Designed miniproteins, single chains, continued (2). Designs and how they scored, part 35

Each design is a single chain, and the fold is of that chain. pLDDT is the mean over its residues in the fold that is shown.

## One batch from the design tools (miniprotein)

Design m5271
Fold by ESMFold2-Fast:
Structure m5271 (fold): chain A 79 residues (1-79)
Amino acid sequence: RRAGDVLTATAHSLEEAIEKAKALLDEVGYPAVLAIGDPSGNYKTVRVESKEDVEKVVRDFFEKQKATFPVNIAVTPAP
């Protein structure tokens, strides 16, 4: 698996996570798979079709799962 097939970022706040996830998806394009995880073992993987989906997924991860910072974000093209 080539490193260039997956784009990653680390975020230290909710707003930073949303901004970085959107930036990675601008590079990869849609549809894509968004993965987000925290140091406490909270992890989520979602297929995203638009930028609006990204913000909702990231906000739900923090709101519903009590995720801790820093979070790791990975984006890859959907199959």
Scores: mean pLDDT 77

Design m5272
Fold by ESMFold2-Fast:
Structure m5272 (fold): chain A 85 residues (1-85)
Amino acid sequence: PSPEEIEEEIEISMITMMAQVALQSEDPEEALELARKIAELAKKSKSERVRKRAVEELREIARALRERGHEEAAREIEELARELE
């Protein structure tokens, strides 16, 4: 992968970690905002590799939100992931 793709993957991973911390802190609004940022970064990169990574991370965040009873936020994130496919 290119240095740019590596940098983008690192950024997505960091934001995903922040989203997981927000979920553990019962802050679904912050988790949703972070998920939106992941989707924006994936769309800007246009790298298929980065997009696939973002889709995986978004689906995991959505699953965690649904498990915690935040169905509307989970649905929005699932839509973001679908748009990146």
Scores: mean pLDDT 84

Design m5273
Fold by ESMFold2-Fast:
Structure m5273 (fold): chain A 57 residues (1-57)
Amino acid sequence: SARAEAERLLEEALRAAEAGDLETAEKHAMQAWRLDPSLLPRIAEEVGRLMRERRAA
C-alpha cells in the first residue's frame, strides 16, 4: 500500500539523515510526503530537524 511504502521511505530517510547522507534523506523524505501527505509533520520534525542540524555544522 502507498502508506506502507511511505512509512518505509520515512525510515530510510531517517537512517540516511543519521548517517549524514542528506541527499538520500531528502529524496526519500520527499517521496514519503508525496505518497502520504499526512506524514508531513513527522517528516518535518524528525528528518527535517536532523538535516538542518547536519547542514548547520
Scores: mean pLDDT 80

Design m5274
Fold by ESMFold2-Fast:
Structure m5274 (fold): chain A 92 residues (1-92)
Amino acid sequence: MSPEELELETRAALLELQAAVLIIVAEKELEKNKDNKEKVEKLKKAIELAKKAAEKAREAARAVEAGDLERARRLIEEAEELVREAEKTFNE
């Protein structure tokens, strides 16, 4: 495994973990705020974005395994953007 492959696999794994944690936290917050319609809508959006980020991170890991490092980098960047948007949505 090249240093680049290890970097991309590590980034993908950390993004998937970060997205998973955000989903757990947001789902717990959703249960606490079920009567607040505005908060429920924001939390559902954050969960959707985090789920998309986790999927992109998993696709990136598969791309690394296939030797497609350019695709892996693109998918990681897309996942990073989705995580940032999910965190922003959750904190609004």
Scores: mean pLDDT 88

Design m5275
Fold by ESMFold2-Fast:
Structure m5275 (fold): chain A 60 residues (1-60)
Amino acid sequence: LSPTTLAVGRLVGLAGEAGLSNRELAERLGVSQSTVSRALDSLVRAGAARRDANGRYVPA
């Protein structure tokens, strides 16, 4: 896993069921939303994160 993917996964885990948006993750990590989208796609495919009904990312 890339350092960015690990950091995204950690932040999503810490947020719990309240979740974090792609924009919030990008702001906190100082990276582009496209970079966060790639990390989130990897985490969702791995079963580590999911998108909730409000479009936020929560730990799976």
Scores: mean pLDDT 83

Design m5276
Fold by ESMFold2-Fast:
Structure m5276 (fold): chain A 88 residues (1-88)
Amino acid sequence: SRQARADAALDALRRAALYFVEKGEDPETIIDFLRAAARHYAGTDPALSAALRELIEEVERKLKEGQPLTPEDVEALFDRARARVAAA
């Protein structure tokens, strides 16, 4: 189903984002990675693309507030993105 594919994509992206955070990657690299994913899905799954854009906006807001991106934040962000896709 579309939902199962979106869930699988979000799970893969979450695991990659967690890996980058644990490695201490620059947050800009993580944001660029997520933007590329949102662009990739824009034509095939607009709901997934929209959820990823909202996730990126939440990450950017957190960083502007001087707060680091933690593994717990990544998990919560992707849980919210999954809920948004399910609601669409």
Scores: mean pLDDT 86

Design m5277
Fold by ESMFold2-Fast:
Structure m5277 (fold): chain A 86 residues (1-86)
Amino acid sequence: MEKEVHEVLLEAIATRILAALAASLLNDPRLLELAEKALEHVDEAIAALKAGDEEKAREHAEKARKLIEETMRLINEKQSEIDAKL
């Protein structure tokens, strides 16, 4: 579990950096909001691990992963919309 939370944390950080760049270029603040929510769930997962609640940590890690996937999906959709206009 701790290794999984660490991996999701790294993914969330990378997604947040990409979302910041994409939000600036695509003018969509929702990308940053989703990425920041993913980081919030990672923080909750880390807190749960420190408390010894492995199940709660897993639930928050899964929520973070889902938000990361949604953020990346929206970036790809926005990119496709811009490419279609060019």
Scores: mean pLDDT 75

Design m5278
Fold by ESMFold2-Fast:
Structure m5278 (fold): chain A 97 residues (1-97)
Amino acid sequence: SKELIEEIEREKREKRLRFAEEHTDAQLDAMLAEEIARLQKEGAPESAIRGYERNFHAEVGVARALADIKRRGVELSPEELRRRLTRAALEGALAAG
């Protein structure tokens, strides 16, 4: 149902918001660099490393957008929130390439 989907999306947003609140930009950059170095040492293929990097940046983008919305006290409709988060994810992923 739409209500169940909204509940799942709310839980995901709460986890992403907490992640953004718990980590500075420098800590996030360090986490990414450390994980890439680990994957390289374990012999992960370039495609897997690039996939991880894109996904990490997409998640950070969403987390930062959620933190900014909360900080500004902006009230968005569910559709506007979804569009903003989708754009933030895409912009984050593009920053990885």
Scores: mean pLDDT 81

Design m5279
Fold by ESMFold2-Fast:
Structure m5279 (fold): chain A 74 residues (1-74)
Amino acid sequence: SAEERFRENLEKAREALEKGDVDKAIKYASEALHEATTPEQIAEALELLADVYEKKGDTEKAERFRRGAQRLRA
């Protein structure tokens, strides 16, 4: 299901981020975002993308993703 694919990709993205594999983290977080079907899931994937881009040093993209997530949780 999309829900199972969302969760699996979200976990793979977190593992990649913890290992410092930023490129894999972006790939899996983006796939999680693509599989997201609820505002809550979209917000979670956007928050993870914000964390990944912040670690990459792309502060502008990180802030954009974080604002997107905040709007969905408002």
Scores: mean pLDDT 87

Design m5281
Fold by ESMFold2-Fast:
Structure m5281 (fold): chain A 70 residues (1-70)
Amino acid sequence: SSAEKAKRQKILELIGRILRLIGEILDLELQKKKLEKEGKLTEEEKEKIEKEIKELEEEKKKLMEELRSL
């Protein structure tokens, strides 16, 4: 069925996008931990990184909800 093939393709695309976002979140968390260990994590840098993580988590949540709705 063409509808089943389209659904499978969309699922794979959403999974790929979710995995990419997970990678970006993990990279930011690692960056934050490195800066903290080096004593270079300023309040401003902490807020910036945490805001970026929050935005990526919200994007991930939206994609996961879309995946669940399929």
Scores: mean pLDDT 89

Design m5282
Fold by ESMFold2-Fast:
Structure m5282 (fold): chain A 61 residues (1-61)
Amino acid sequence: SSEEEREKIVKEALELAKKHFSEEEFKKIQDQLEKLVKDGASAEELRLYLEILKHEVKLLE
């Protein structure tokens, strides 16, 4: 379902953030994801956010 797809993307983004970012940055990412979900973000919008996070992780290396 669309709901399952959104939950999967959010989970992946939070796991990525927890692994690669500081506790303060993780909280900001978590707050941003919570806001996106609350505002009714589509799976496509959440996937774009995840791709941005993946790119940011690559820049940290």
Scores: mean pLDDT 83

Design m5283
Fold by ESMFold2-Fast:
Parts: sequence; C-alpha cells; structure tokens
Structure m5283 (fold): chain A 60 residues (1-60)
Amino acid sequence: GEATKEALKLAKEAVEKLLKEGRYDEAIERLEIGLDNAEEAGDKELAEELRKLLEEVKKL
C-alpha cells in the first residue's frame, strides 16, 4: 500500500545517508528496527524489502 511505499522510501533515504557518512552500524540498527516493526505490523512486503537492504548493508 501507500504507507508501505512511504515507509520503505524513508528507510532507504535514512540508510543511504548513514552509509554515505560511514555510519554502517547505525544503518544496520535502523534496518533491524524497521524490519522488526514491519514484521509486528504484518507488512510482509515492507519486511521483505528491509531484509534485502539489511543483507546488502551487512555485506559491506
């Protein structure tokens, strides 16, 4: 839904900013919090997208 798209956009923007600043641990923390919240809300699509981003960041 629209809420899912906006939540993903905000999460991506926050993570991209943190990664640009070299704040990798904070980027991981943001994604883990976001993923937990998405799973609790039952937003499977948001949870899947956040999980993908988390795996990409952890690979860095």
Scores: mean pLDDT 82

Design m5284
Fold by ESMFold2-Fast:
Structure m5284 (fold): chain A 68 residues (1-68)
Amino acid sequence: SKDDLLAELQKILAANIPESKRRQAIEAINLLRQGRYEEARELLEELTKDLPEEVKERVLKLVDKLEE
């Protein structure tokens, strides 16, 4: 379900995004819940830009699944 995908994404973000950016991570999840996929993708790209490529790929694949 979309809720399961969002929960998985929240878990990945909580593990990889610093506490100082927690509010932005929550905002990205809220944008996805609202179907605002382009805005959420832009915010997630910014939040993950300095993370390993593997983590960024996992985040973006979950967004792609939510858009299906």
Scores: mean pLDDT 84

Design m5285
Fold by ESMFold2-Fast:
Structure m5285 (fold): chain A 60 residues (1-60)
Amino acid sequence: SSADRAAAAVAAATRANGGVAGEEARKIGQLSGAGPRGVEATAPGTSGDLAAAGVAAHAK
């Protein structure tokens, strides 16, 4: 159901954002010369984590 998907997406987004310290370290590593935004290239955007967060925002 849309409510269940939204709840799961919110939980996933919260966990992804829960690592805010890791996100900051990730950006610092990127600026240190990790190359071509390798963090985003290796980020599992297609895993549904970020996509699910978008769905949660729209399903509200």
Scores: mean pLDDT 50

Design m5286
Fold by ESMFold2-Fast:
Structure m5286 (fold): chain A 69 residues (1-69)
Amino acid sequence: SMEEKVKEVLELMEKAVEAIRAGDLATAMEHIKKAVELIEEDPSLAEYVLPKVPEILRPLVESAANPPA
């Protein structure tokens, strides 16, 4: 469902931020890639994710939902 996908994206973003704070960029990138992939597959997720996503990752969500033409 949409709600479950939104929750998964937000959980991945939260884990990515925690990994960045720990200095584990490899783990952070894996979580970010998975979250971006989910948004790219269903860009409508962005309108539900953007109000709740960590501030530092907001540009990544916007980019994934609106890829260059």
Scores: mean pLDDT 80

Design m5287
Fold by ESMFold2-Fast:
Structure m5287 (fold): chain A 62 residues (1-62)
Amino acid sequence: MEEAEKHLEAGNAALEAGDFDTAIEHYRRAGDLLKDAPSEVVARVIGHLLRAIGAKLDAELA
């Protein structure tokens, strides 16, 4: 689980830097690592991924 947490942290840092593609990749890797985790944990990772995708779309559409 620590490896997935590192990817979530890296994804958050990439989002803050405006690197949405890197953020999406890190959240996807965290999701893959946590695919067998409890649904609450999986839902949280999906939430991060959707937020990153939304931020990218907002930047591309603006």
Scores: mean pLDDT 78

Design m5288
Fold by ESMFold2-Fast:
Structure m5288 (fold): chain A 78 residues (1-78)
Amino acid sequence: KPWETLTPEQRALAIVLYLLGYTEDEIAEALGVSKEAVREIIDATGLEDLPKSEELAEVVKRAFGIPDEKIEEILSKI
């Protein structure tokens, strides 16, 4: 239920960062959300069963309209 408090953009960013190989702790810090919310998003999307790759992260970024500048801004917080 913690994941229900995230915006659609925060959910998409959590997915992208997970696919780029960032840890749940790093993603939680970057987004300013709880580690539990990050874990629930990953569990809900089944991403733990998928290979972590930059190519898959690019597909997700394009699908959700996340610009590279937004990723850089978020990553600057960790």
Scores: mean pLDDT 76

Design m5289
Fold by ESMFold2-Fast:
Structure m5289 (fold): chain A 71 residues (1-71)
Amino acid sequence: GVEAESRLLREQAKKALEEGDYDSAITLARALARLGDLESAKEILEEVLKKKPTERAKKALKEVEEKLKKK
C-alpha cells in the first residue's frame, strides 16, 4: 500500500543522504510527494539544501511547500 511504499522510500532517501547521493535523495523526495507524503519530502529536501544547495533541490522544495499549503 501507499504507506508501505512511503516507508521504503523514506528509508532509501535517508541512506542516500548518509552516502552524499543528493540527486537520489531529491528523486526519492519527489516520489514521496507524489504519494502524498509531503512532510517527509520537505524534510529530505531541507537536508539536501543544508548540505548542497542546488537549483533542483530548491525547485523541488518549492513545489512540495506549495502542495502543503493547499492540503
Scores: mean pLDDT 82

Design m5290
Fold by ESMFold2-Fast:
Structure m5290 (fold): chain A 60 residues (1-60)
Amino acid sequence: SKAAENAIKAAEEGHSAAGAAGAADLRKVGLVTEEHARKAIEAAYAGDSKAAAEHIREGA
């Protein structure tokens, strides 16, 4: 989905808040599992852009 694509791009580019918010929004609408959204949010705020993007990708 375009929403997942945008969230992955934000996470990959190191936009921690945008990547985390995108993961949370995707979880809310059922496009990403709770587990993957949680791990993506944790990775984004830890500054691990690669892990944040991967968790969104794998959960979608």
Scores: mean pLDDT 78

Design m5291
Fold by ESMFold2-Fast:
Structure m5291 (fold): chain A 99 residues (1-99)
Amino acid sequence: EELERDIELGVLTVAVSVAAVTLRKEGYQEEADRVLDLMDKAVKAYREGNYEEAAKYFRELASELRRIADKLEQEGKTDDAKFYRGLAERVEALADELA
């Protein structure tokens, strides 16, 4: 339902914001900025009813989150990497629902 989609978007917006704050604290400023920019673009497109554009930005966000996860795993941060992979899967699922 549309309500469940709106709730998931709200949850993901909070999760992405928390992830960005954590990335900045750990010195991943560039990654934090990219994640926030993509989420902002996706949410803006969604609010404008442009679901195809929103899905595009959510897929780009999922790709960036997977890239962050791969980098963290290479640095031995396996639990952090797992968190970002899970977040990417949820963002991609939302994108697939939209378009």
Scores: mean pLDDT 85

Design m5292
Fold by ESMFold2-Fast:
Structure m5292 (fold): chain A 61 residues (1-61)
Amino acid sequence: MAAAQEHLAQGAVAYRAGDLEGAVEHFEKALALDPSNETARRLLAEAYRQLGDLEAAAAVE
């Protein structure tokens, strides 16, 4: 879905800018729109790891 891809792209931009909370928000929205999106799940887990939330990262993998 295009909407899920838009949130994925916005999350990646936020992640590159160092806005890890914004990245998590966008990746969560992408995954909510497309729960089968492995890329969104992996990027969400990575954003959680960068925040130091290893339990949240493990929960989405």
Scores: mean pLDDT 81

Design m5293
Fold by ESMFold2-Fast:
Structure m5293 (fold): chain A 87 residues (1-87)
Amino acid sequence: AAERAKELAKKAEELAKKGKGKEGGLLAAEAGSEAARAEGEEAGEAGALAAKAGTLAAKAGEGEGAAAGAAGAIAGIGAAFKNGYAA
């Protein structure tokens, strides 16, 4: 779960950097959701990565992609706080 969330977050960040904000946003939302369901330090780290990817995707995307990126960022932040992870 946490490993999957990290992998999804990294892919989302790459998509956002390539200007594929819609695809990156959707993937960041999935990463944030996975991180929120996981527990422990790895889940907190995955949440932080999902939040970063979601924020980048929200900036790169429009409409549905931007909304999905924002949702991923919110879920990721929640997961990070839940697991006491702070950068």
Scores: mean pLDDT 70

Design m5294
Fold by ESMFold2-Fast:
Structure m5294 (fold): chain A 79 residues (1-79)
Amino acid sequence: MTGGQFMAAVGRAANRLIENGKITGEEVREEFRREFPDLELSDEEVEEILELAAGFAEAMTGKEVKVERGENTTATIVE
């Protein structure tokens, strides 16, 4: 994928995390597939998007984000 597509995915994930307090790797994949149906995210790319989105959400909100790794990796804002 292009750097622009990657950064768009990071921005969308961060916004969703801030808005909902939580985002999963499966949600990242589903939204990316919806926007870019001819492209597929690797497990590594999904993890990178979630880590960057978590960092962005922490910077914007001042709240801690926990990334729980597993079959469906999840980022959650801690209150």
Scores: mean pLDDT 80

Design m5295
Fold by ESMFold2-Fast:
Parts: structure tokens; sequence; C-alpha cells
Structure m5295 (fold): chain A 77 residues (1-77)
């Protein structure tokens, strides 16, 4: 739920998991560019977490951004 993720980020803006959840909610709503921005925030905080790269890759695929999706999914290994 968006409100829960936003509340967590108000308490701790370095909560990478909360950025991931917020991105996932926006992705589910088809708000693709916002989802991408939130997944990028999660990756900025934890760049070696493959789950976040996988989430970003899925958002890029949904947005039709194939080259960026390919690069992100390669990082998800």
Amino acid sequence: KIEEAEERLKENPEDAEAWLRLGGEYLAQGRLEEAIAYFEKAIELEPDNPVYWFALGRAYLAAGRRDEARAALARAR
C-alpha cells in the first residue's frame, strides 16, 4: 500500500525496501515512470541487491524501454 511505504520513507528515507514497495505499487497502477524512479532510489541505496535490479527491469519492459530493461535484468543475476 502506497501510504505505508510513504510513511516508512518519512521516518527513514534510506529504507531501500520501502522505495521498492512504493515502486511496486506504482508499477501495479501502470504509473511506469514513477515506478522506475522509485526503483532507482532503492538501487541507489543498495546497488548490489539483485531483487531491485529485477524490479527495475520489469518496469522498463512494461514501459517499452527494451535496452534499459536488458541492462537492468543483466544486473539482477
Scores: mean pLDDT 83

Design m5296
Fold by ESMFold2-Fast:
Structure m5296 (fold): chain A 87 residues (1-87)
Amino acid sequence: MLTKWSEEEIEEIRKLIAEAGKRLRELAEEAVEKGLDESRAVALEVGAMIRIVGAALEAKSLEEFRKAVEEVVEEARERLEELVEEA
């Protein structure tokens, strides 16, 4: 179900998505610097961004969306750290 957002909420969602994208790129770049294969790091970054967009479509409130973004970013961090240790 698509959530009907106000104009102010849409602007905040756009900002949160942009900030999350920057954080995920930084995490992926750090993982590559630590020896992770670039294609694996990029795939995880893209997968996390797809999950964030999905959360924006399903979230019932802006706070629910913010929580979902933080959960996705932390899961991506944990997975990238795991993959670096396995590399």
Scores: mean pLDDT 83

Design m5297
Fold by ESMFold2-Fast:
Structure m5297 (fold): chain A 62 residues (1-62)
Amino acid sequence: YELTEEERELLERVVEWLKKQGLAREDETIESLRVITGQDLADAVGTTVGELNRIAKKALLE
């Protein structure tokens, strides 16, 4: 499964939010943080937990 542009942008927003909170290293990428779930993360990037889980599973299958 290949991430769409919108799905990749959503994961990038999650990574940037985690970096801003100090929960991820500055050099971390979507590839290093592919297992992302949680209501707080979903709310922070303007989506749902179900959508994050769907995208995360899709990313892990690549």
Scores: mean pLDDT 62

Design m5298
Fold by ESMFold2-Fast:
Structure m5298 (fold): chain A 70 residues (1-70)
Amino acid sequence: MKSPLEKAKEVIEELKKLIEEGTLTDEKLEEAQDKLGEYAKQLSDEEKKELHELWLEVVELYNEEYLKKL
């Protein structure tokens, strides 16, 4: 059985792939945010910090790939 942190990391990696492929949809982003929110409720403070740092990497990648079109 995977830990909540491991499951959250898998969601982060999937989001990164979708962003890099240019295939991230609003529906997939919403599903990923919902999953991350549920897993975050099960994490320790240290694990939440690690997940937050990984989320910042996703935000940076999203800004580079999607907001550069502005």
Scores: mean pLDDT 79

Design m5299
Fold by ESMFold2-Fast:
Parts: C-alpha cells; structure tokens; sequence
Structure m5299 (fold): chain A 111 residues (1-111)
C-alpha cells in the first residue's frame, strides 16, 4: 500500500524507530519489527509522539515475551480495529505465541 507520509510524519517515524532500536535492542527482531509496524500505523493515524514513546517504554518494561506479545496485540486492537494491517499484525503475533508453545496466548491474541 503506497501511503504518502508528510515530512513531519516521516521525521516522527524516524525518531520513533530510533527509540525502538535503543529501548528494545535486547528483543528479537520479530518483536522489534512488529512494534515498528504498529508505530508506523499510529503515526499515520496522528497519534502523539509522547503516546508512541510511552507505548515503547511500556513494552520495554515488560518481563516476558508472552507479556510483550499480549500487550502489543491489545494495542493493535485498540489503535487499528477492523483494519487489514491489524489482522496481519495479529496473525504474526499469534504465530509467534504458537512458536513459543503458548497456544492459549495465541487464541487470546486472535480473538
């Protein structure tokens, strides 16, 4: 999908991605890419920089992969209800939960 960002949105996205790479540096690439995908959609929706940075900080403060996957899924459902982007991100999150052997978490994510 070719979505044209404003210069201000591109700068916001660049700052947010740098913050993700710094705060989530110890996370798997799959989790970082999912957070980047969510943040990109939030920037398209005009969500504030402070709200985006707070979301990244909350993810960084979670202790387990399972808590992080569930939190990201809840935020996808909150910001991107009924969107194709949300469906695709939830499918990937559910797949990551199944890969970790947590089928109950995968069902919660996909519900």
Amino acid sequence: MRIELTPEQMEQLRKAFKYIDEKLKDESEDIKLLVKSLVKEMVYLGVSESEIFNLIDEIANLKTDEEKLLYIAKKVKEYLPDSEAAKQMLKVLGGLAKERGNFELAEEILS
Scores: mean pLDDT 82

Design m5300
Fold by ESMFold2-Fast:
Structure m5300 (fold): chain A 120 residues (1-120)
Amino acid sequence: DRRARLRELVARLHDGEATPEELRELARAIREDGDGTLEVVREYVRERYGVTLSDVELLDLLAFWLIRVARKRGFEEEVAELDEALRELAKRLGLETVTRTFVDEDGTTYSASVVAVKVT
């Protein structure tokens, strides 16, 4: 079941436990069916936290979980591939994204795409 597998991938990304193979699988799922993938994320968040999020909030949440994986696991190539898939999805939804950089105490830089706040 593709939906059950997507839910497992989302849960593992959320927990910061995603493997390189799982990050690539999720990136592919987003490219092949972005709307269906966002719906799985929305359902996961609703079941776990009791909140309903917009597409903007879901994309920002996914970017946050991805930064956490990058920080904990250091899978730079796979993280970048998934970040690009999220950015492409945001663009298809008519949303603008900006690259945000985070620096830890060791000087390591992490980058993720986040939805740009509209000024008007």
Scores: mean pLDDT 75

Design m5301
Fold by ESMFold2-Fast:
Structure m5301 (fold): chain A 55 residues (1-55)
Amino acid sequence: VEKVRESMETVLEVAKTSSPSSVAGLLQLLERESEFFSEEEREVVKETIERLKAM
């Protein structure tokens, strides 16, 4: 979980300096890959997805 949380923080930092189209692509990728995470990790991924949608 901790490693996934760290990776998601990196994703959010990259998104801050990315174009809207790049953020949309990243959002789609995270939604597609969310099924490959554990239940605990999926909660962190969902939180990241919601934060990206709010941008």
Scores: mean pLDDT 74

Design m5303
Fold by ESMFold2-Fast:
Structure m5303 (fold): chain A 96 residues (1-96)
Amino acid sequence: GAMAEELLARLRELLERAKKEEDAEELMKLLEEAERLYRELRERAPEDLEALREAARILIEISMILLKVAETREQILKAIGTLLRAIGDLFEIELL
């Protein structure tokens, strides 16, 4: 629906910003915002499996970008944790 499209558009914008970002601290903030939007999408549009799949793939990509430039244990753990959760979610969606 319109709300899922709005949340997904915001997630796509965060991904494009992440692709251009080299600062690990800013990437961590972008990833945290993406996780927040993904949780809202899952809560408010759980039936939109196509949107949930794209959102999970965006979380995976931002997590991978952060992991490449991560400088602190907290940043590494955040990137790995989000990556593993998003991969798990993708497998769960594919099995539905």
Scores: mean pLDDT 88

Design m5304
Fold by ESMFold2-Fast:
Structure m5304 (fold): chain A 90 residues (1-90)
Amino acid sequence: SLLSAEERAAIADGARAAALALAVRRANPDDEAAAREALARVAALLAAGDYAGAVALVGEEAFAAAKEEVLAAAEEAGLPEDVLEAIREA
């Protein structure tokens, strides 16, 4: 692997944040105010280290679906296998 453990952890953190943001946007497609409020709440939970609370806010199923979308987008972009593996571990 070309990635260090620290780089893999950073990729996983980024993938989780992207999946949470995507889940919020998918839940609020026509309500910009609700989307902004939910995104701000997710950001506050992540800043506090409350990852479990952030996932609970968007829902486990919605988060899992959004993470699959993030992974699919990374695969379509041609990202290396070690990056894709870090996203899967997110």
Scores: mean pLDDT 83

Design m5305
Fold by ESMFold2-Fast:
Structure m5305 (fold): chain A 62 residues (1-62)
Amino acid sequence: MKPPFMKIPELAQMQAQAIRLKDEELVKEIEELMGQIFSPDFDPKEFEERLRELKERLEELK
């Protein structure tokens, strides 16, 4: 399957929000997830699950 490049702007927005909230661990996890998009061993199912978890954590901090 093709990597979800269309998710990059969403991840960048999430990273900006995490930086604003000063959650350094969340920023790091979002950066790691963005890096996974360019991995040769990219797993779309794992990516979508992780993306959901990070979104939930970000919303809890608001």
Scores: mean pLDDT 74

Design m5306
Fold by ESMFold2-Fast:
Formats: structure tokens, sequence, C-alpha cells
Structure m5306 (fold): chain A 89 residues (1-89)
């Protein structure tokens, strides 16, 4: 089960960052919420890689947010980055 959750987290992280890059905030919100939930489960299971993955995703999202001209989209991506970090804490 933990190997499946880790695979799911990596797939969700990739799709989440891609949705953010595309400026598809609605899709990014859905993927980010699911990623946060999977990260919480992995953290609860004691996976030591969760903080590293969460940090990498958050850095990528902040990078994508800085490329957004729309301030509301930028703020949403930054808030999603914070949610990912909180899930890993």
Amino acid sequence: HMEELRREALELADRFIQAARDGNVEEAKKLGSRLAEVLRQLREAGDPRVPTLATAVAISLVGEALEQEDEEKRDTLIEMAREVIRAAS
C-alpha cells in the first residue's frame, strides 16, 4: 500500500505542477488537494521522503506562480504550495 501511495504522490505531483504551468488553476486545485491528502497518509506511515517531495513541489509551484501575470492565479498557486508543505509537516 505504501509503495502505491508513493507512486500516486509522484504522479499527482507531476500533473499538479503541469496544471499550474498551464495556468489551469481549477485542475491544479483538484490535483493539489489530492496530493496533500496522499502526502498526509505517507507522513502518517512514516515515509522519510515526504518533506523532500513536498519542498520540491512547493518550490516548483512558486516558480510557476512567478510566471503568472494574473495576481489571483499567482496567489492561488502560492496558497496551494503552502497546503502541500502543511500536509508534509
Scores: mean pLDDT 82

Design m5307
Fold by ESMFold2-Fast:
Structure m5307 (fold): chain A 83 residues (1-83)
Amino acid sequence: GRALELGREGLRLAREGRGREGGELATQAASDPNADLEALKLAYEAGVLAAKVGQGEGVLQGIAAALNAIGTALQQGVLDEIA
């Protein structure tokens, strides 16, 4: 899906040192209403890496959205699907 593709591309860009672009894609992936658990995990990882190299507000938004998804998974007993 789109969110999964955005998460993977965001992580790739962050690993290449393009933290701003990676963080923007991570935020889009985390904010997609159709994002599955895999996409949210990738958005979280991309956001964390982008924060280390880019430090943009979009990175913080992506991390926050991914953490909210992790929190929801924990409450529902499906944390292993996220982590």
Scores: mean pLDDT 70

